Designed miniproteins, single chains, continued (5). Designs and how they scored, part 77

Each design is a single chain, and the fold is of that chain. pLDDT is the mean over its residues in the fold that is shown.

## One batch from the design tools (miniprotein)

Design m18674
Fold by ESMFold2-Fast:
Structure m18674 (fold): chain A 64 residues (1-64)
Amino acid sequence: GREEVHRTYLEIHDYYLEGIISKEEFDQAERIYLDYLEGKISAKEALEGLTRILEEAKKRAAEK
């Protein structure tokens, strides 16, 4: 739901501040989040997109 979208976006933001997520990846996440807030995409679509970015970041943080 909405809280899950918001929490996932904040986790991506934290990884961006740590330098794990690139500016391009963060811009993509911000676009997904804004599209969700504007009603252009569903919470499911937003979560799928944000979760993909977050999972890729977590794999890099695991020293892959």
Scores: mean pLDDT 82

Design m18675
Fold by ESMFold2-Fast:
Structure m18675 (fold): chain A 66 residues (1-66)
Amino acid sequence: SEQEKKQEELIKRLERARESLRAHGVLDPETEALINKGIEAAKQGKLDEAMKLADELTRLGTRRLV
């Protein structure tokens, strides 16, 4: 289903982002908490919540990528 595909894609995207940031030593506790919240929301089928958290992470990344 489309929702199932979106859930899997969001989870993989957030997990990949977390691992990438961790590997580069730039994963702060606030960003990690937001990513973890997004993953859990996606796992629970709360797509709107997971997407809002992903948007917030994108905004945060734009401000912190120097």
Scores: mean pLDDT 75

Design m18676
Fold by ESMFold2-Fast:
Structure m18676 (fold): chain A 66 residues (1-66)
Amino acid sequence: SLADLERRRLARELRERRNRLRMTRPDGTVERFEVDEDEDTILAQLEALGSRGERDRGPGDVDLSA
């Protein structure tokens, strides 16, 4: 319930941040772009990391990569 809603909100925020970083210019400037990554994909990653990464946080490497 509350934990599930929290995970979904975090996934949404991570998705938006990922999209901003994807359009990074050579100068380091970031432009906002339409979402290319699925929010559901990020949510699934958060759930998997929450269950597995609870004890081990550095095996997979990627949390919100493109």
Scores: mean pLDDT 56

Design m18677
Fold by ESMFold2-Fast:
Structure m18677 (fold): chain A 62 residues (1-62)
Amino acid sequence: MLSPAQLRELARRYGVSVGRVRRVAELIREAEARGIDLSDAEIARLAGVPVPLVSELRRLLA
């Protein structure tokens, strides 16, 4: 699970809100739980964030 400090650091580094970072983490977890293979690019487009943020979050959540 991501700490509040990790969420704030990612939000600052990528210029997005903490709520947006949380939304990306939720999308990754929901897709994983349902067995849906969503690419980093697809998640980035759905959440309105850069692809590198999704890739980094996926690594941290593993």
Scores: mean pLDDT 81

Design m18678
Fold by ESMFold2-Fast:
Structure m18678 (fold): chain A 90 residues (1-90)
Amino acid sequence: LLEQAKQKLSQGFDLAIEGNYDQAISLFQDARDLATIVKQTNPSLASEANRIIYFSDQGISLVTQLKSASESEKPALEFQLQFRKHMFEQ
C-alpha cells in the first residue's frame, strides 16, 4: 500500500505537469487515501505516510489553483509543482 501510494503521488505530479489537472487531483486523492490506510494499519510507517499525505495535499492545492489561474500566474504555480515533486522524490 505504501509503495502504491508513492506511485500514485508520483503519477499525479507527472499528469499535473502535463496539464491533466482533473486526473492529477484524482491520483493525489488516491495517494492520500492509501497513505491514510497505511498510517492506520502500520503505525511504524506513520512518518512516511504523513509525508505522502503532505505532498498529496500540496499537489491538490497547487493543481486547484492552476485550474483557475491566468496565463501570467501559471509559470510560478508550475514551478512550485515541479519543486514539490522534486522534494517528494528525494
Scores: mean pLDDT 86

Design m18679
Fold by ESMFold2-Fast:
Structure m18679 (fold): chain A 99 residues (1-99)
Amino acid sequence: MIEKIEEQIKELDKVLEEDLAKIKDLSDEERKEIAEWLGVEEVTDADIAELLRLSAEALKKGLEEKKELIKKGVKEEEIQEKMLEFEKKVVEEIRERFR
């Protein structure tokens, strides 16, 4: 279990680098979808880059916290509940930052 989480964390760094390289090639439709998700009228390349970095940091932190819960012997159902609460909080914090 823990080894699998460590692999996911490593993959997040690679995915972030790949996604950042693709920002310039995003379509107007894709940019509009990102703006709608954030609850803003429009997004710049810099805004998208910040969103990607914040999302990667949040996912990494969530995986590290999940790893610690597993080490402490917390029940799987309780871990799932805590992760859902964490995701909701992260989404709200990211949206607030761009408003």
Scores: mean pLDDT 81

Design m18680
Fold by ESMFold2-Fast:
Structure m18680 (fold): chain A 70 residues (1-70)
Amino acid sequence: MKEKTKEQIILILKLHGLSEADAKKVADEIMANPNLSKEQIKELLLRVPGVSEETAEKAAEMISTVLKGL
């Protein structure tokens, strides 16, 4: 079950333009704290070079929805 959630997060991040390597790093950080708020996920995404505020907002919303399903 944990691997499935991590794979979903990686796919969401890749759909929003992150490389597989960057998506895996971010997914690992999120999986370390699965109770992260949407705002905390957005801040984490903004640390990735090339991620816009709009992209971070959309990706954080989708990821937060997936994590609520845990």
Scores: mean pLDDT 79

Design m18681
Fold by ESMFold2-Fast:
Structure m18681 (fold): chain A 93 residues (1-93)
Amino acid sequence: MTPRQQSQQLNNQGNVLISDGNYQDAIQQYQQALSLDPNNSDSWTNLGYSYYRQGNYQSSQNYFQRALSIDPDNFTSRSLLTVSQGRLNGSDV
């Protein structure tokens, strides 16, 4: 199994933890995934989402931006970046 495939498996483990509401452990899995493949844009997106769910909108914005720097066509990261930016700008209602 390649480091990229191992990264994808860790990303999937993080996704299970998110579904259980365990964002702290999910963050650890995504960080391990990124240590194996820093170009895993899905793991950057999911790391950002985990921080967003914890109310850390600044960190979530930074991670979504990282995902987009790797995959500019990642619509999920772009959509979540816009939502997190609204939270930081205080313009969401």
Scores: mean pLDDT 81

Design m18682
Fold by ESMFold2-Fast:
Structure m18682 (fold): chain A 64 residues (1-64)
Amino acid sequence: APPDQAEIDDALERMTYSVFLLFAKNSEDKDAAIKDLQAAIDEAKKKGDTITARAAQRALEEVL
């Protein structure tokens, strides 16, 4: 990918990670939040969305 695309990908990963992390931290049910993050990782992988998959994986690791 061009160098500018790598910078865009990094920004998208950081934004997506922050959204997943805030969602998980604001969830009243941590077990449900963990399952939602696992589902998000699976759906992102099915779509070939590696940025969203990495962001959701990082959020899951922070919530565990």
Scores: mean pLDDT 80

Design m18683
Fold by ESMFold2-Fast:
Structure m18683 (fold): chain A 80 residues (1-80)
Amino acid sequence: GKEVELVIIDEDGSSVTISATLLSKKGDEFLLEIKDEEDLKIIKAILEKQGIKSDSNIFLVKGKLEGNTITAKVSDIKPV
C-alpha cells in the first residue's frame, strides 16, 4: 500500500493528521490501514465521540485526495 496522511476534520472545524496506508481506492472512497498504535488511538477516540466503537484498524473513508493527503470529515469515516 501507499503511505498517505489522513486529515480528519471534526464537527467544530478542528483537524488532526494521522498516518495511514492506502489499501484501495474507488472514486472518492479510500480503504485505509492505520498501523501506528498512537494514531489508531486518535482515530478511535474521534469516532467514539460520534458513537462509533470498533476494534478494527481498517477504515473506509470518503474524502479528497491531494498529493499524498486525504482530507475527510469525521462523519465520512467508518471502521471496517
Scores: mean pLDDT 87

Design m18684
Fold by ESMFold2-Fast:
Structure m18684 (fold): chain A 111 residues (1-111)
Amino acid sequence: MEEMRERVPPLVEALKDKDPAVRLEAIRELREIVKTPEGARIAEPAVEPLVEALKDKDPQVRAGAALLLGELARARPEIARPAVEPLEEALKDKDEGVRRAAREALENIRK
């Protein structure tokens, strides 16, 4: 959709919402957008907020952010570089699902 570009700024703001359900829904919608290389390009402004979401209070938000960063890295490797060190820290997360998501994301970040 040509409207896809207009969807990204509201979703970036939703990643900062006080409600973890709103943040999770934003990640879910961004994951649909990034399924194409064009969608990944449009979603580039979400990379910095997603890196911050790796430290979110909700482990489902942290795991979703890690997976989405990995999907972005697979579609556009150049935007994944700032996420590498934060994802390596997420490998030490207390939640097993977050550690698994970070490992999968780092495997998607190719040379």
Scores: mean pLDDT 81

Design m18685
Fold by ESMFold2-Fast:
Structure m18685 (fold): chain A 99 residues (1-99)
Amino acid sequence: MITAIGLTHLTPEEMEEIAKEAAELGETRIERIGEDTLVITGDLSIRDAVKLASKALEKGAGAIVLLEGEVIVEMGDISPAEREELVRRGRELIKQMKA
């Protein structure tokens, strides 16, 4: 089961903390997008994906969780443009992991 977690409005330090926690949960691919955005893709349970999204939300981040390319969770303050970019990048990474 492939999930992607798009997180925005993070500091560099917050991105490093979340990336480290994601690596402890299982096999993950982590991509930084610009200065404040992180996409985590892996064979993560929905529970673990939501846990990471919730941790980011506590830091003031926006979070989107995709399961197999479908948006299942959206949290925090995300602009329409940020949403489209997170969904696009998450879908691309899920496709790459399935290939």
Scores: mean pLDDT 82

Design m18686
Fold by ESMFold2-Fast:
Structure m18686 (fold): chain A 90 residues (1-90)
Amino acid sequence: LLEELDEVLDEIERLEIPLEVILKAINEAFKLPKHSFDEWIKAIGNSTKGFLTFVRRSIETMVDRKEKKATEIIKKLIEIFKALIEEKKR
């Protein structure tokens, strides 16, 4: 799972998928109640790489904590990222 997540995160960075597109997809999938896209961009610093690093760190923390939802969240993120990658390649 973590290896598959690393692969999709690397591919998103290589394809230069805009941060806005990534945040929109995640917000739609998770229905995030906190922060608008503008606030997220301000907090993360407009960097796709910075955001992807933040995602990886957050997931690693959840896995280390043995969070029961960690596996579900990782799988959902992988599905979202794979969909974005496929859409970009079309």
Scores: mean pLDDT 69

Design m18687
Fold by ESMFold2-Fast:
Structure m18687 (fold): chain A 108 residues (1-108)
Amino acid sequence: PESLLREALEHARLALDYLQKGLEAAKKGDLESAITYVELAIYHLQKALDLAEKAGASPEVLRALREALKKAGEALKALRDDKDAEKAIKYLQEAIKKVQEAIRLLEG
């Protein structure tokens, strides 16, 4: 349904904003703020994926969202468990690219 795809797009956009804020926090060595922003991004990515699946979105949209979620999770592990900001920055940049891809596909 069109309404579910619109909601998925809104959640993907929120996830992008939070990933970008997480990236900037990680670059500044603010691991606590980076963790908080990445957790918020993961929440919105999970919502975007659920809504996109229910809407019958294309396999390309679902793949981009799943890859973004995987990379955001790897970034969260690097920040929280490994305390490795440089590793987290790399994963966050990859997650951002995948969210941007999903947004472009959802917009048409």
Scores: mean pLDDT 92

Design m18688
Fold by ESMFold2-Fast:
Structure m18688 (fold): chain A 62 residues (1-62)
Amino acid sequence: NKDYHQKSIDHYKQILEKGNEDQKNRAKVFLASAYEALGELVEAEKVKSQVKGLSSLTPLLP
């Protein structure tokens, strides 16, 4: 049910904006699962990377 997963994504995105750190970490786990269910694997991977506690591997130019 793609509509259900899309609504879940919206809900978890709201938690990422307004929730505490624990809520945000949990929301990222569920958000990654919802993206996978929709077949948005790239978005799921991005969110999973954030959940691992490494905030970014942002390329730094010399």
Scores: mean pLDDT 70

Design m18689
Fold by ESMFold2-Fast:
Structure m18689 (fold): chain A 79 residues (1-79)
Amino acid sequence: MLSDEEAEELLKALKERAKAILDYFRNNPSVSKEQVEKYVQGFRDTADTVEPLLSPEKAEELRKIVEEFEKEAKKILEE
């Protein structure tokens, strides 16, 4: 299992990755719905592999990061 410091750094990196992907979608309106869905699935898959390595508290933080990323990606596809 990851230490609290390792978990915090990993969650920070995942938040930064989510932001970078969302910024990419916003700056590249030519990105297809299929491409967006592929990035969302890839992010979810990464989160699923990491979650068992985290404490329950950090796993909850990870779930919130994934939920917010999916919510923002959906907004980009709808607007």
Scores: mean pLDDT 82

Design m18690
Fold by ESMFold2-Fast:
Structure m18690 (fold): chain A 73 residues (1-73)
Amino acid sequence: MPPSKGVLEADRLLRERGVDPSSVAGRVSAYVLLAATDPERFRELAASHGVSPEPVSPEDRMVRAAELAVAEL
Protein backbone atom coordinates (compact mmCIF):
# COMPACT_ATOMS: atom_id res chain seq x y z
CA MET A 1 0.00 0.00 0.00
CA PRO A 2 1.21 3.59 -0.51
CA PRO A 3 2.81 5.25 2.56
CA SER A 4 0.31 6.76 4.98
CA LYS A 5 0.89 9.50 7.56
CA GLY A 6 1.15 6.81 10.25
CA VAL A 7 3.77 4.82 8.32
CA LEU A 8 5.85 7.96 7.64
CA GLU A 9 5.63 9.12 11.27
CA ALA A 10 6.61 5.64 12.54
CA ASP A 11 9.59 5.59 10.14
CA ARG A 12 10.66 9.04 11.37
CA LEU A 13 10.36 7.99 15.05
CA LEU A 14 12.50 4.88 14.48
CA ARG A 15 15.19 6.89 12.65
CA GLU A 16 15.22 9.54 15.42
CA ARG A 17 15.89 6.71 17.91
CA GLY A 18 18.74 5.41 15.73
CA VAL A 19 16.82 2.33 14.60
CA ASP A 20 16.61 1.22 10.95
CA PRO A 21 12.88 0.76 10.20
CA SER A 22 13.56 -2.34 8.07
CA SER A 23 15.35 -4.06 10.99
CA VAL A 24 12.25 -3.84 13.24
CA ALA A 25 9.48 -4.15 10.62
CA GLY A 26 8.46 -7.57 12.00
CA ARG A 27 8.27 -6.25 15.58
CA VAL A 28 6.20 -3.22 14.53
CA SER A 29 3.82 -5.51 12.61
CA ALA A 30 3.55 -7.85 15.63
CA TYR A 31 2.66 -4.94 17.94
CA VAL A 32 0.08 -3.57 15.48
CA LEU A 33 -1.48 -7.07 15.43
CA LEU A 34 -1.33 -7.26 19.25
CA ALA A 35 -3.16 -3.90 19.53
CA ALA A 36 -5.91 -5.27 17.25
CA THR A 37 -6.24 -8.81 18.71
CA ASP A 38 -5.50 -8.27 22.43
CA PRO A 39 -5.85 -4.54 23.17
CA GLU A 40 -5.75 -4.99 26.98
CA ARG A 41 -2.39 -6.80 26.89
CA PHE A 42 -1.11 -4.15 24.46
CA ARG A 43 -2.23 -1.35 26.83
CA GLU A 44 -0.49 -2.96 29.82
CA LEU A 45 2.73 -3.59 27.87
CA ALA A 46 2.75 -0.07 26.37
CA ALA A 47 2.06 1.59 29.73
CA SER A 48 4.91 -0.37 31.39
CA HIS A 49 7.31 1.10 28.78
CA GLY A 50 5.97 4.67 29.01
CA VAL A 51 4.18 4.45 25.65
CA SER A 52 0.64 5.79 25.23
CA PRO A 53 -1.44 2.63 25.89
CA GLU A 54 -4.44 3.29 23.60
CA PRO A 55 -4.10 4.43 19.97
CA VAL A 56 -6.97 6.73 18.98
CA SER A 57 -6.54 6.29 15.20
CA PRO A 58 -4.96 3.84 12.71
CA GLU A 59 -2.07 6.31 12.27
CA ASP A 60 -1.53 6.41 16.05
CA ARG A 61 -1.51 2.60 16.14
CA MET A 62 1.50 2.50 13.80
CA VAL A 63 3.35 5.13 15.88
CA ARG A 64 2.63 3.35 19.20
CA ALA A 65 3.77 0.05 17.68
CA ALA A 66 7.05 1.70 16.61
CA GLU A 67 7.52 3.25 20.09
CA LEU A 68 6.99 -0.17 21.69
CA ALA A 69 9.44 -1.83 19.24
CA VAL A 70 12.11 0.72 20.26
CA ALA A 71 11.31 0.19 23.98
CA GLU A 72 11.89 -3.58 23.54
CA LEU A 73 15.42 -2.92 22.21
Scores: mean pLDDT 71

Design m18691
Fold by ESMFold2-Fast:
Structure m18691 (fold): chain A 107 residues (1-107)
Amino acid sequence: MLREALERIKAGDIEGAIRLLEELLREDPELARRLAELALAGDEEGLIELVKELLEGIEVEDEVLETLAGLLALQAIILEGERGVVPPELVEAARRALEAAKRGPPE
């Protein structure tokens, strides 16, 4: 799933990548919780480090890595929001950011 999401990001299919990341995080609630905690704390370095660990041995360009980490963080916030552990205002902000990512062309 994570490798397939990377391939979709590289192809500019952000919507397809988001669907795969949602499935991945629904299968791993502990990962979703950890990603959401790092994102809500504003720990960008910790978030990138965790994503690098998940990619074990896969080299990716910094732009692709940052995009993947951002999409994972936003999706994790939304899923933790569905569990009632994130304030609705932050869930709504994450949904808006995710929608913007889907509509923005990869530049």
Scores: mean pLDDT 80

Design m18692
Fold by ESMFold2-Fast:
Structure m18692 (fold): chain A 113 residues (1-113)
Amino acid sequence: SSLIQQLDEIVDRIAEELNLSEEIKEILRKIARFLSRVSSNVAGTLLGALHLAVNQGLLDLSEKEQELLQKAYNKVTQDESFLKDVGSDDVVDKLELVERILRALAKELKKIE
């Protein structure tokens, strides 16, 4: 499969597992495609790039979607368990790292929707 197809499959699996709305699913697709283009396999670098992209309007999100994502991002980056998970030496694959970030954000986005 192409990289785009693999990212769409990851988003679809997370959306089915967590019973996400189409609105959250589309936010996750935009995040996945953005993160896949960041030249890094380091969680802190990917999260920092995402934070900058959200604040600079680079993800083509509405004002409401940006506010929801900023709130989810803040909760995810304050979660010690999540930070230990994505900082683990077993997460050397970029797609696996992107999936873990998307799953954590999806859980928080669902709670605040």
Scores: mean pLDDT 82

Design m18693
Fold by ESMFold2-Fast:
Structure m18693 (fold): chain A 61 residues (1-61)
Amino acid sequence: STVERYRLSLKLLVLQGESQAELAKRAGISPQTISNMLAGRKEISEETFKRIAGATGEILY
């Protein structure tokens, strides 16, 4: 599903050594938002994910 794709992409970014703070800074969002999305405490909207993906330029599946 779309939500699973977004979470998987975020998990991959963290796995490759990106810190939540670095991702947030480059994407222009809070580190807490990224942390909550990774933990499943917050749903990842397409718009929010685009900001995160824009920081790395890559999307999984």
Scores: mean pLDDT 69

Design m18694
Fold by ESMFold2-Fast:
Structure m18694 (fold): chain A 90 residues (1-90)
Amino acid sequence: SQAEQQKKLEEQLKKMEEDLKGLEEEIKKGTLSEEELKQTRERIEGEMAKLEEAASTVELSPELKKKLEELKERVERLIKEIEEKIEELK
């Protein structure tokens, strides 16, 4: 059902938010190598791409649409921080 698809997407969004929180903390600590930062970036990009693909298969409520956009902005900020950290290590 549409409600079941929306609930599944909400759970995927929540998992991504929790994963991002942990990654933001790791990046802030400044202990990651260049290789680990690159792997983290690829993982985040891959997970976000999967989430966007899942979202494209369901009719999004305005609330879910807003959460997805907020998550995209958060991912973009984190990727930028990772890129800046990689440049600092060169």
Scores: mean pLDDT 82

Design m18695
Fold by ESMFold2-Fast:
Structure m18695 (fold): chain A 93 residues (1-93)
Amino acid sequence: SELEKLLEELEEAVKKKDLKKLTETGEKLVELLSNVPEEKLEEVSKLLAENKEVIEEAIKLLEESEDTKARLVADALKGLLEKYLKYYEELLK
């Protein structure tokens, strides 16, 4: 899965505090998460819920950056994460 690969790359970038890699990987995640087909929403939402801590830490590091692109990526990731987590919560009811 491309999403699983990007989440693994994101976790490594978080551990290294590599802002350039966080921005590049985050940008790819935003693109992927903005274009998920309906039949994959459950799978994607579950995977994001399972990796919530890593994504939240990545968002925090990007928000603390002085780079405008990094901050825009953080804003986009935060919105997408909130949307997918809400969808996942609805699936559990």
Scores: mean pLDDT 86

Design m18696
Fold by ESMFold2-Fast:
Structure m18696 (fold): chain A 97 residues (1-97)
Amino acid sequence: SSLREQAERLYREAEEAEKQGDIETANEHLARAVGLSAEALLIEAGVPREEARRIADEIEELVRKALDAENAGDLEKAKELYEKALELLRRAVEEAR
């Protein structure tokens, strides 16, 4: 899908930013890519487009906060935020069936 193509481009941009030592830009692109990938998965699972986008935006925000916590050395907070993002995605996919 076009969302997946956008996510793939952002993953590549994140890798390039990381190679340049631009961790802030890398994390921004990575969180955005995860959000777009989640939106594509939710739409494919049958979640209505508006709801899929809202859930994906929440997942993007959680991933962004997790990456920020990881950079700050708060690994426990990062883990909790990643687990919350994954649970939100799994629940939305399961409920759409």
Scores: mean pLDDT 88

Design m18697
Fold by ESMFold2-Fast:
Structure m18697 (fold): chain A 66 residues (1-66)
Amino acid sequence: SNLKLAAEYLNIDPEKIAEIAARQLEHDVLAGGHVTREQAYAALDNLAKDAGVTEVAERHRARLDA
């Protein structure tokens, strides 16, 4: 998976990569408008599937919904 590849490349925990990616998606939707809310939801759903990081994805999705 892309998340596992990124974690191996950076030599860090996949959960940490997921947290960084989720925060970037949140920022791009809320501050930059570079990513739509729908695109961010799809990306967060993929993170949840890919690394078992469901809690990270759900937490950031909730912040987009607020």
Scores: mean pLDDT 69

Design m18698
Fold by ESMFold2-Fast:
Structure m18698 (fold): chain A 90 residues (1-90)
Amino acid sequence: ESRRLQLLNEIGQIVLDYREGKISKEEAKKKLAELAGEAHRQGLLDVAVASVRALRDLGSDEEEIIELLQTHGGLSEEVARELVERARAL
């Protein structure tokens, strides 16, 4: 529960840092993909989905998100596609 809230707050902080010009869009997308992979490995599926939604909000399409989740999140293509599908349902 505490870790879940911490990761959700980290998603918000990454998006805020990008909006304030503290980090690049590329760096923000990388951090969000890394966080999604970590959240998935911890069984925090709702947090992983929230991070995927943040990637969409930063202008990433489905193909880019799947690639980022594999490259930076360490997820398989199958898992990356499942997270994108779950994010569309929200």
Scores: mean pLDDT 88

Design m18699
Fold by ESMFold2-Fast:
Structure m18699 (fold): chain A 101 residues (1-101)
Amino acid sequence: MKIFFDDDPKRISDIVKEAKKKNLNLTGVHAVDPGKKITEVDGVKVFDKIGELLSYIHKKGNKLFTTDKYLVDFFKNLGIDATLIDPNLSPEDIVNKISAT
């Protein structure tokens, strides 16, 4: 499965909505500071603990995408590959890049 991470729940929602229009199975995940509890926003999956998020990623064997360079570096330090997407791209262009990967 392909997963998109961001710290902006609206950006995730817009990207997931665009993915659905293109018949791309993309799971949106809101990434927050560890220990912060957040509510589900616009059907985006939310994890209040980084350990639960990491378990979900490893268990599913998912491909990861984010516009946040710090999240890429964080996951790399844990032995997890994430693909950096240009944050200045439109939701449609982001979905096109995720689809091509």
Scores: mean pLDDT 70

Design m18700
Fold by ESMFold2-Fast:
Structure m18700 (fold): chain A 70 residues (1-70)
Amino acid sequence: MEELRERVRELEERLRRLAEEHPELREALLEAAGRAQAAGARAGGGSDEATEEMLRAVVEEAERELRRVL
């Protein structure tokens, strides 16, 4: 679980940095970063299967957005 939380935080940071470097993609990247941040906050201290599934889905979505830029 902790690895997923760390990955979500790392992806949020990367998306925000890319948004600064790519103004044309800024809105989409910041939206994806916002979703990652919201999911992390919603997860809180939870470690059940539902929380893990949600965090995995958010990671996959953020990685998809990164692939569009890279």
Scores: mean pLDDT 76

Design m18701
Fold by ESMFold2-Fast:
Structure m18701 (fold): chain A 107 residues (1-107)
Amino acid sequence: SKWEKHRKLLYELARELAKRLGVDEEKLLKFADELLKALKEEESKPLSIKGIEELIEHLSKIFAEAAKKAGVSPEVAREFVRRYLLSLSWDEDLAEEVAKRTEELLK
């Protein structure tokens, strides 16, 4: 299923980043779980997004809330979000903008 593939991707990313950044794996797995839950919920809602700026703000708020619930630092959340979006073949500049905005919302 689509969501099983996303779950696997988020969990693989969480484990890799925990090892790479020396961060608690339990926290990043919790972040992955909160993100998966939030993204599933958002897909079930009618989307009224107009333009790239609104998309950045909408997604960064979702990512920031998940990071808060998981107790993940702003800097770690930024790197996680950037790598997640890049793994989904997002444009590098757009992925960086969403990641940066996620960090700003957590400060």
Scores: mean pLDDT 84

Design m18702
Fold by ESMFold2-Fast:
Structure m18702 (fold): chain A 74 residues (1-74)
Amino acid sequence: MKEEIEKIFEKVKKRIEEAAADPSLSVEQLKLLAEAELGVALMRLYTLKVPKEEVDEFLKRLEEYVAEVIAAKE
């Protein structure tokens, strides 16, 4: 389970990094893309039947990461 969660996190992180590296994307567009990626990640965690506690930890990690990326682009 831990390995699957980390793979999902790394995949989402990579997509957000690619979006953040695109100079044509605004901070607002990056925020919207991050929200969409969060939704997709939640669906995958749900399909894997990940415990609520692990899902909550994943969400906190992702929100913190997104906040750092947004701050760096602002």
Scores: mean pLDDT 80

Design m18703
Fold by ESMFold2-Fast:
Structure m18703 (fold): chain A 71 residues (1-71)
Amino acid sequence: MTLEISEAVREAAEMAPPESLPVIARTAGRMVKLGASPEKIREGLMKVAEAGRKFGPEEAEKVGEEFIKSL
């Protein structure tokens, strides 16, 4: 479980610009606290990273919030 989450965070961090890294880390921590599965954490982090890469950290935060609400 922990190893799969660490790999998802690493992949998301590699996709996103540095400005979005705090959003990725915060979103991962929140999903872990809510008991989300490793698969859901990976899915959410990939969506957040893609939003951060295309639109920046504000959109990454919004995408993360929407994904967490869907859990």
Scores: mean pLDDT 79

Design m18704
Fold by ESMFold2-Fast:
Structure m18704 (fold): chain A 68 residues (1-68)
Amino acid sequence: SDEQRADMRDAVFLGLKAYEQAVKEGLSREESLAIGEQVIRETMRKRGIPEDQMQAVIAAFRRHIDGI
């Protein structure tokens, strides 16, 4: 649905912001990715997004990071 698509985009956006902040604080790439992924999982859970969408959202997050 459009609502679910918007919520997934929000989750990726919040994950990216968390990743960027962790990198600015001097954390490793691996630590920063873990923090971003945790924010995505928390956002999806809070908004009631189905767990089966998790892999697609994490993949989108990783593509954005790799494109930077």
Scores: mean pLDDT 82

Design m18705
Fold by ESMFold2-Fast:
Structure m18705 (fold): chain A 91 residues (1-91)
Amino acid sequence: MVKIEGTYESEYGTIKISDVEKTPEGYKATATEEGRASTKLLIEERKISEEEALKLGYDISDTIRAFLTSEDELLLSTIGLPKYTKYKRID
């Protein structure tokens, strides 16, 4: 079974993924950034490019869209920007 929970890092900082729940579309989870408010994620397991991810949108209601593109890579929509940020799992 793919392990989604963990600590992920980008050039912009570190996030912790917790409260992972499987759904028909993938997973629901909570992302917590150090010193900031937590946000809700919808995570889909899909090898997808940043261009394709942008076509699907980057924010839905109170929930941020994310893609698990490999066992170590999470593509997360960037709040307030039409861009996705790559995060690498560091445990």
Scores: mean pLDDT 72

Design m18706
Fold by ESMFold2-Fast:
Structure m18706 (fold): chain A 94 residues (1-94)
Amino acid sequence: LRERLRAAIPSMSPDAAKAANYLLLALDAVEAGDFETAIQYLQSALAYLGQAGLLDEEIERLLREAIEAARAGDGEAARRYIEEVMELLLEKHE
């Protein structure tokens, strides 16, 4: 999944590429147990997806769920929601 998203970044719009990079950074932060940093990256991803015109109701809901999971210290749930957003972003890019 992460390698597929990284490979897609060069063909994305600048704001979509920034959002994708922040999702990758958020996933790394969650896996490191750095939930405060993960929340900041997820909020940045939310903002750039909005600017890119890619922030539909489902992606917004999943990102907000990822932020709440990270606030609760639920790394497994946060990771799942981030990965689901990454899959949806890849589907929209195709």
Scores: mean pLDDT 84

Design m18707
Fold by ESMFold2-Fast:
Structure m18707 (fold): chain A 100 residues (1-100)
Amino acid sequence: MAFEPESEALSEEEVLEMLRRLLEEAGVPEGVARGLIAALRYEIETYKATPARSDEPPEGLDAAGYVAALLGAIEKAVANRELLSEEAKKLLEVFLKAYE
């Protein structure tokens, strides 16, 4: 089993799942949380590979309010940065810098 909480490093997929749960706990609706996670995944792929073409953004979001909720969830993840893999830490840092 690959689940070892103390020595385990979270992958990108695990970080996205964690952020989704943090958003939901923060009171963000499931549909909105899914949209934000999809946007994060798009940014990850764009950073790692050639820029993908833009797709429809998560419509119906109050960008200011939900970005604040997303940043709050990411801030909690950064506070526990020691538990994240090096790749996940770098990903969070890039995202924070891009969406500051």
Scores: mean pLDDT 51

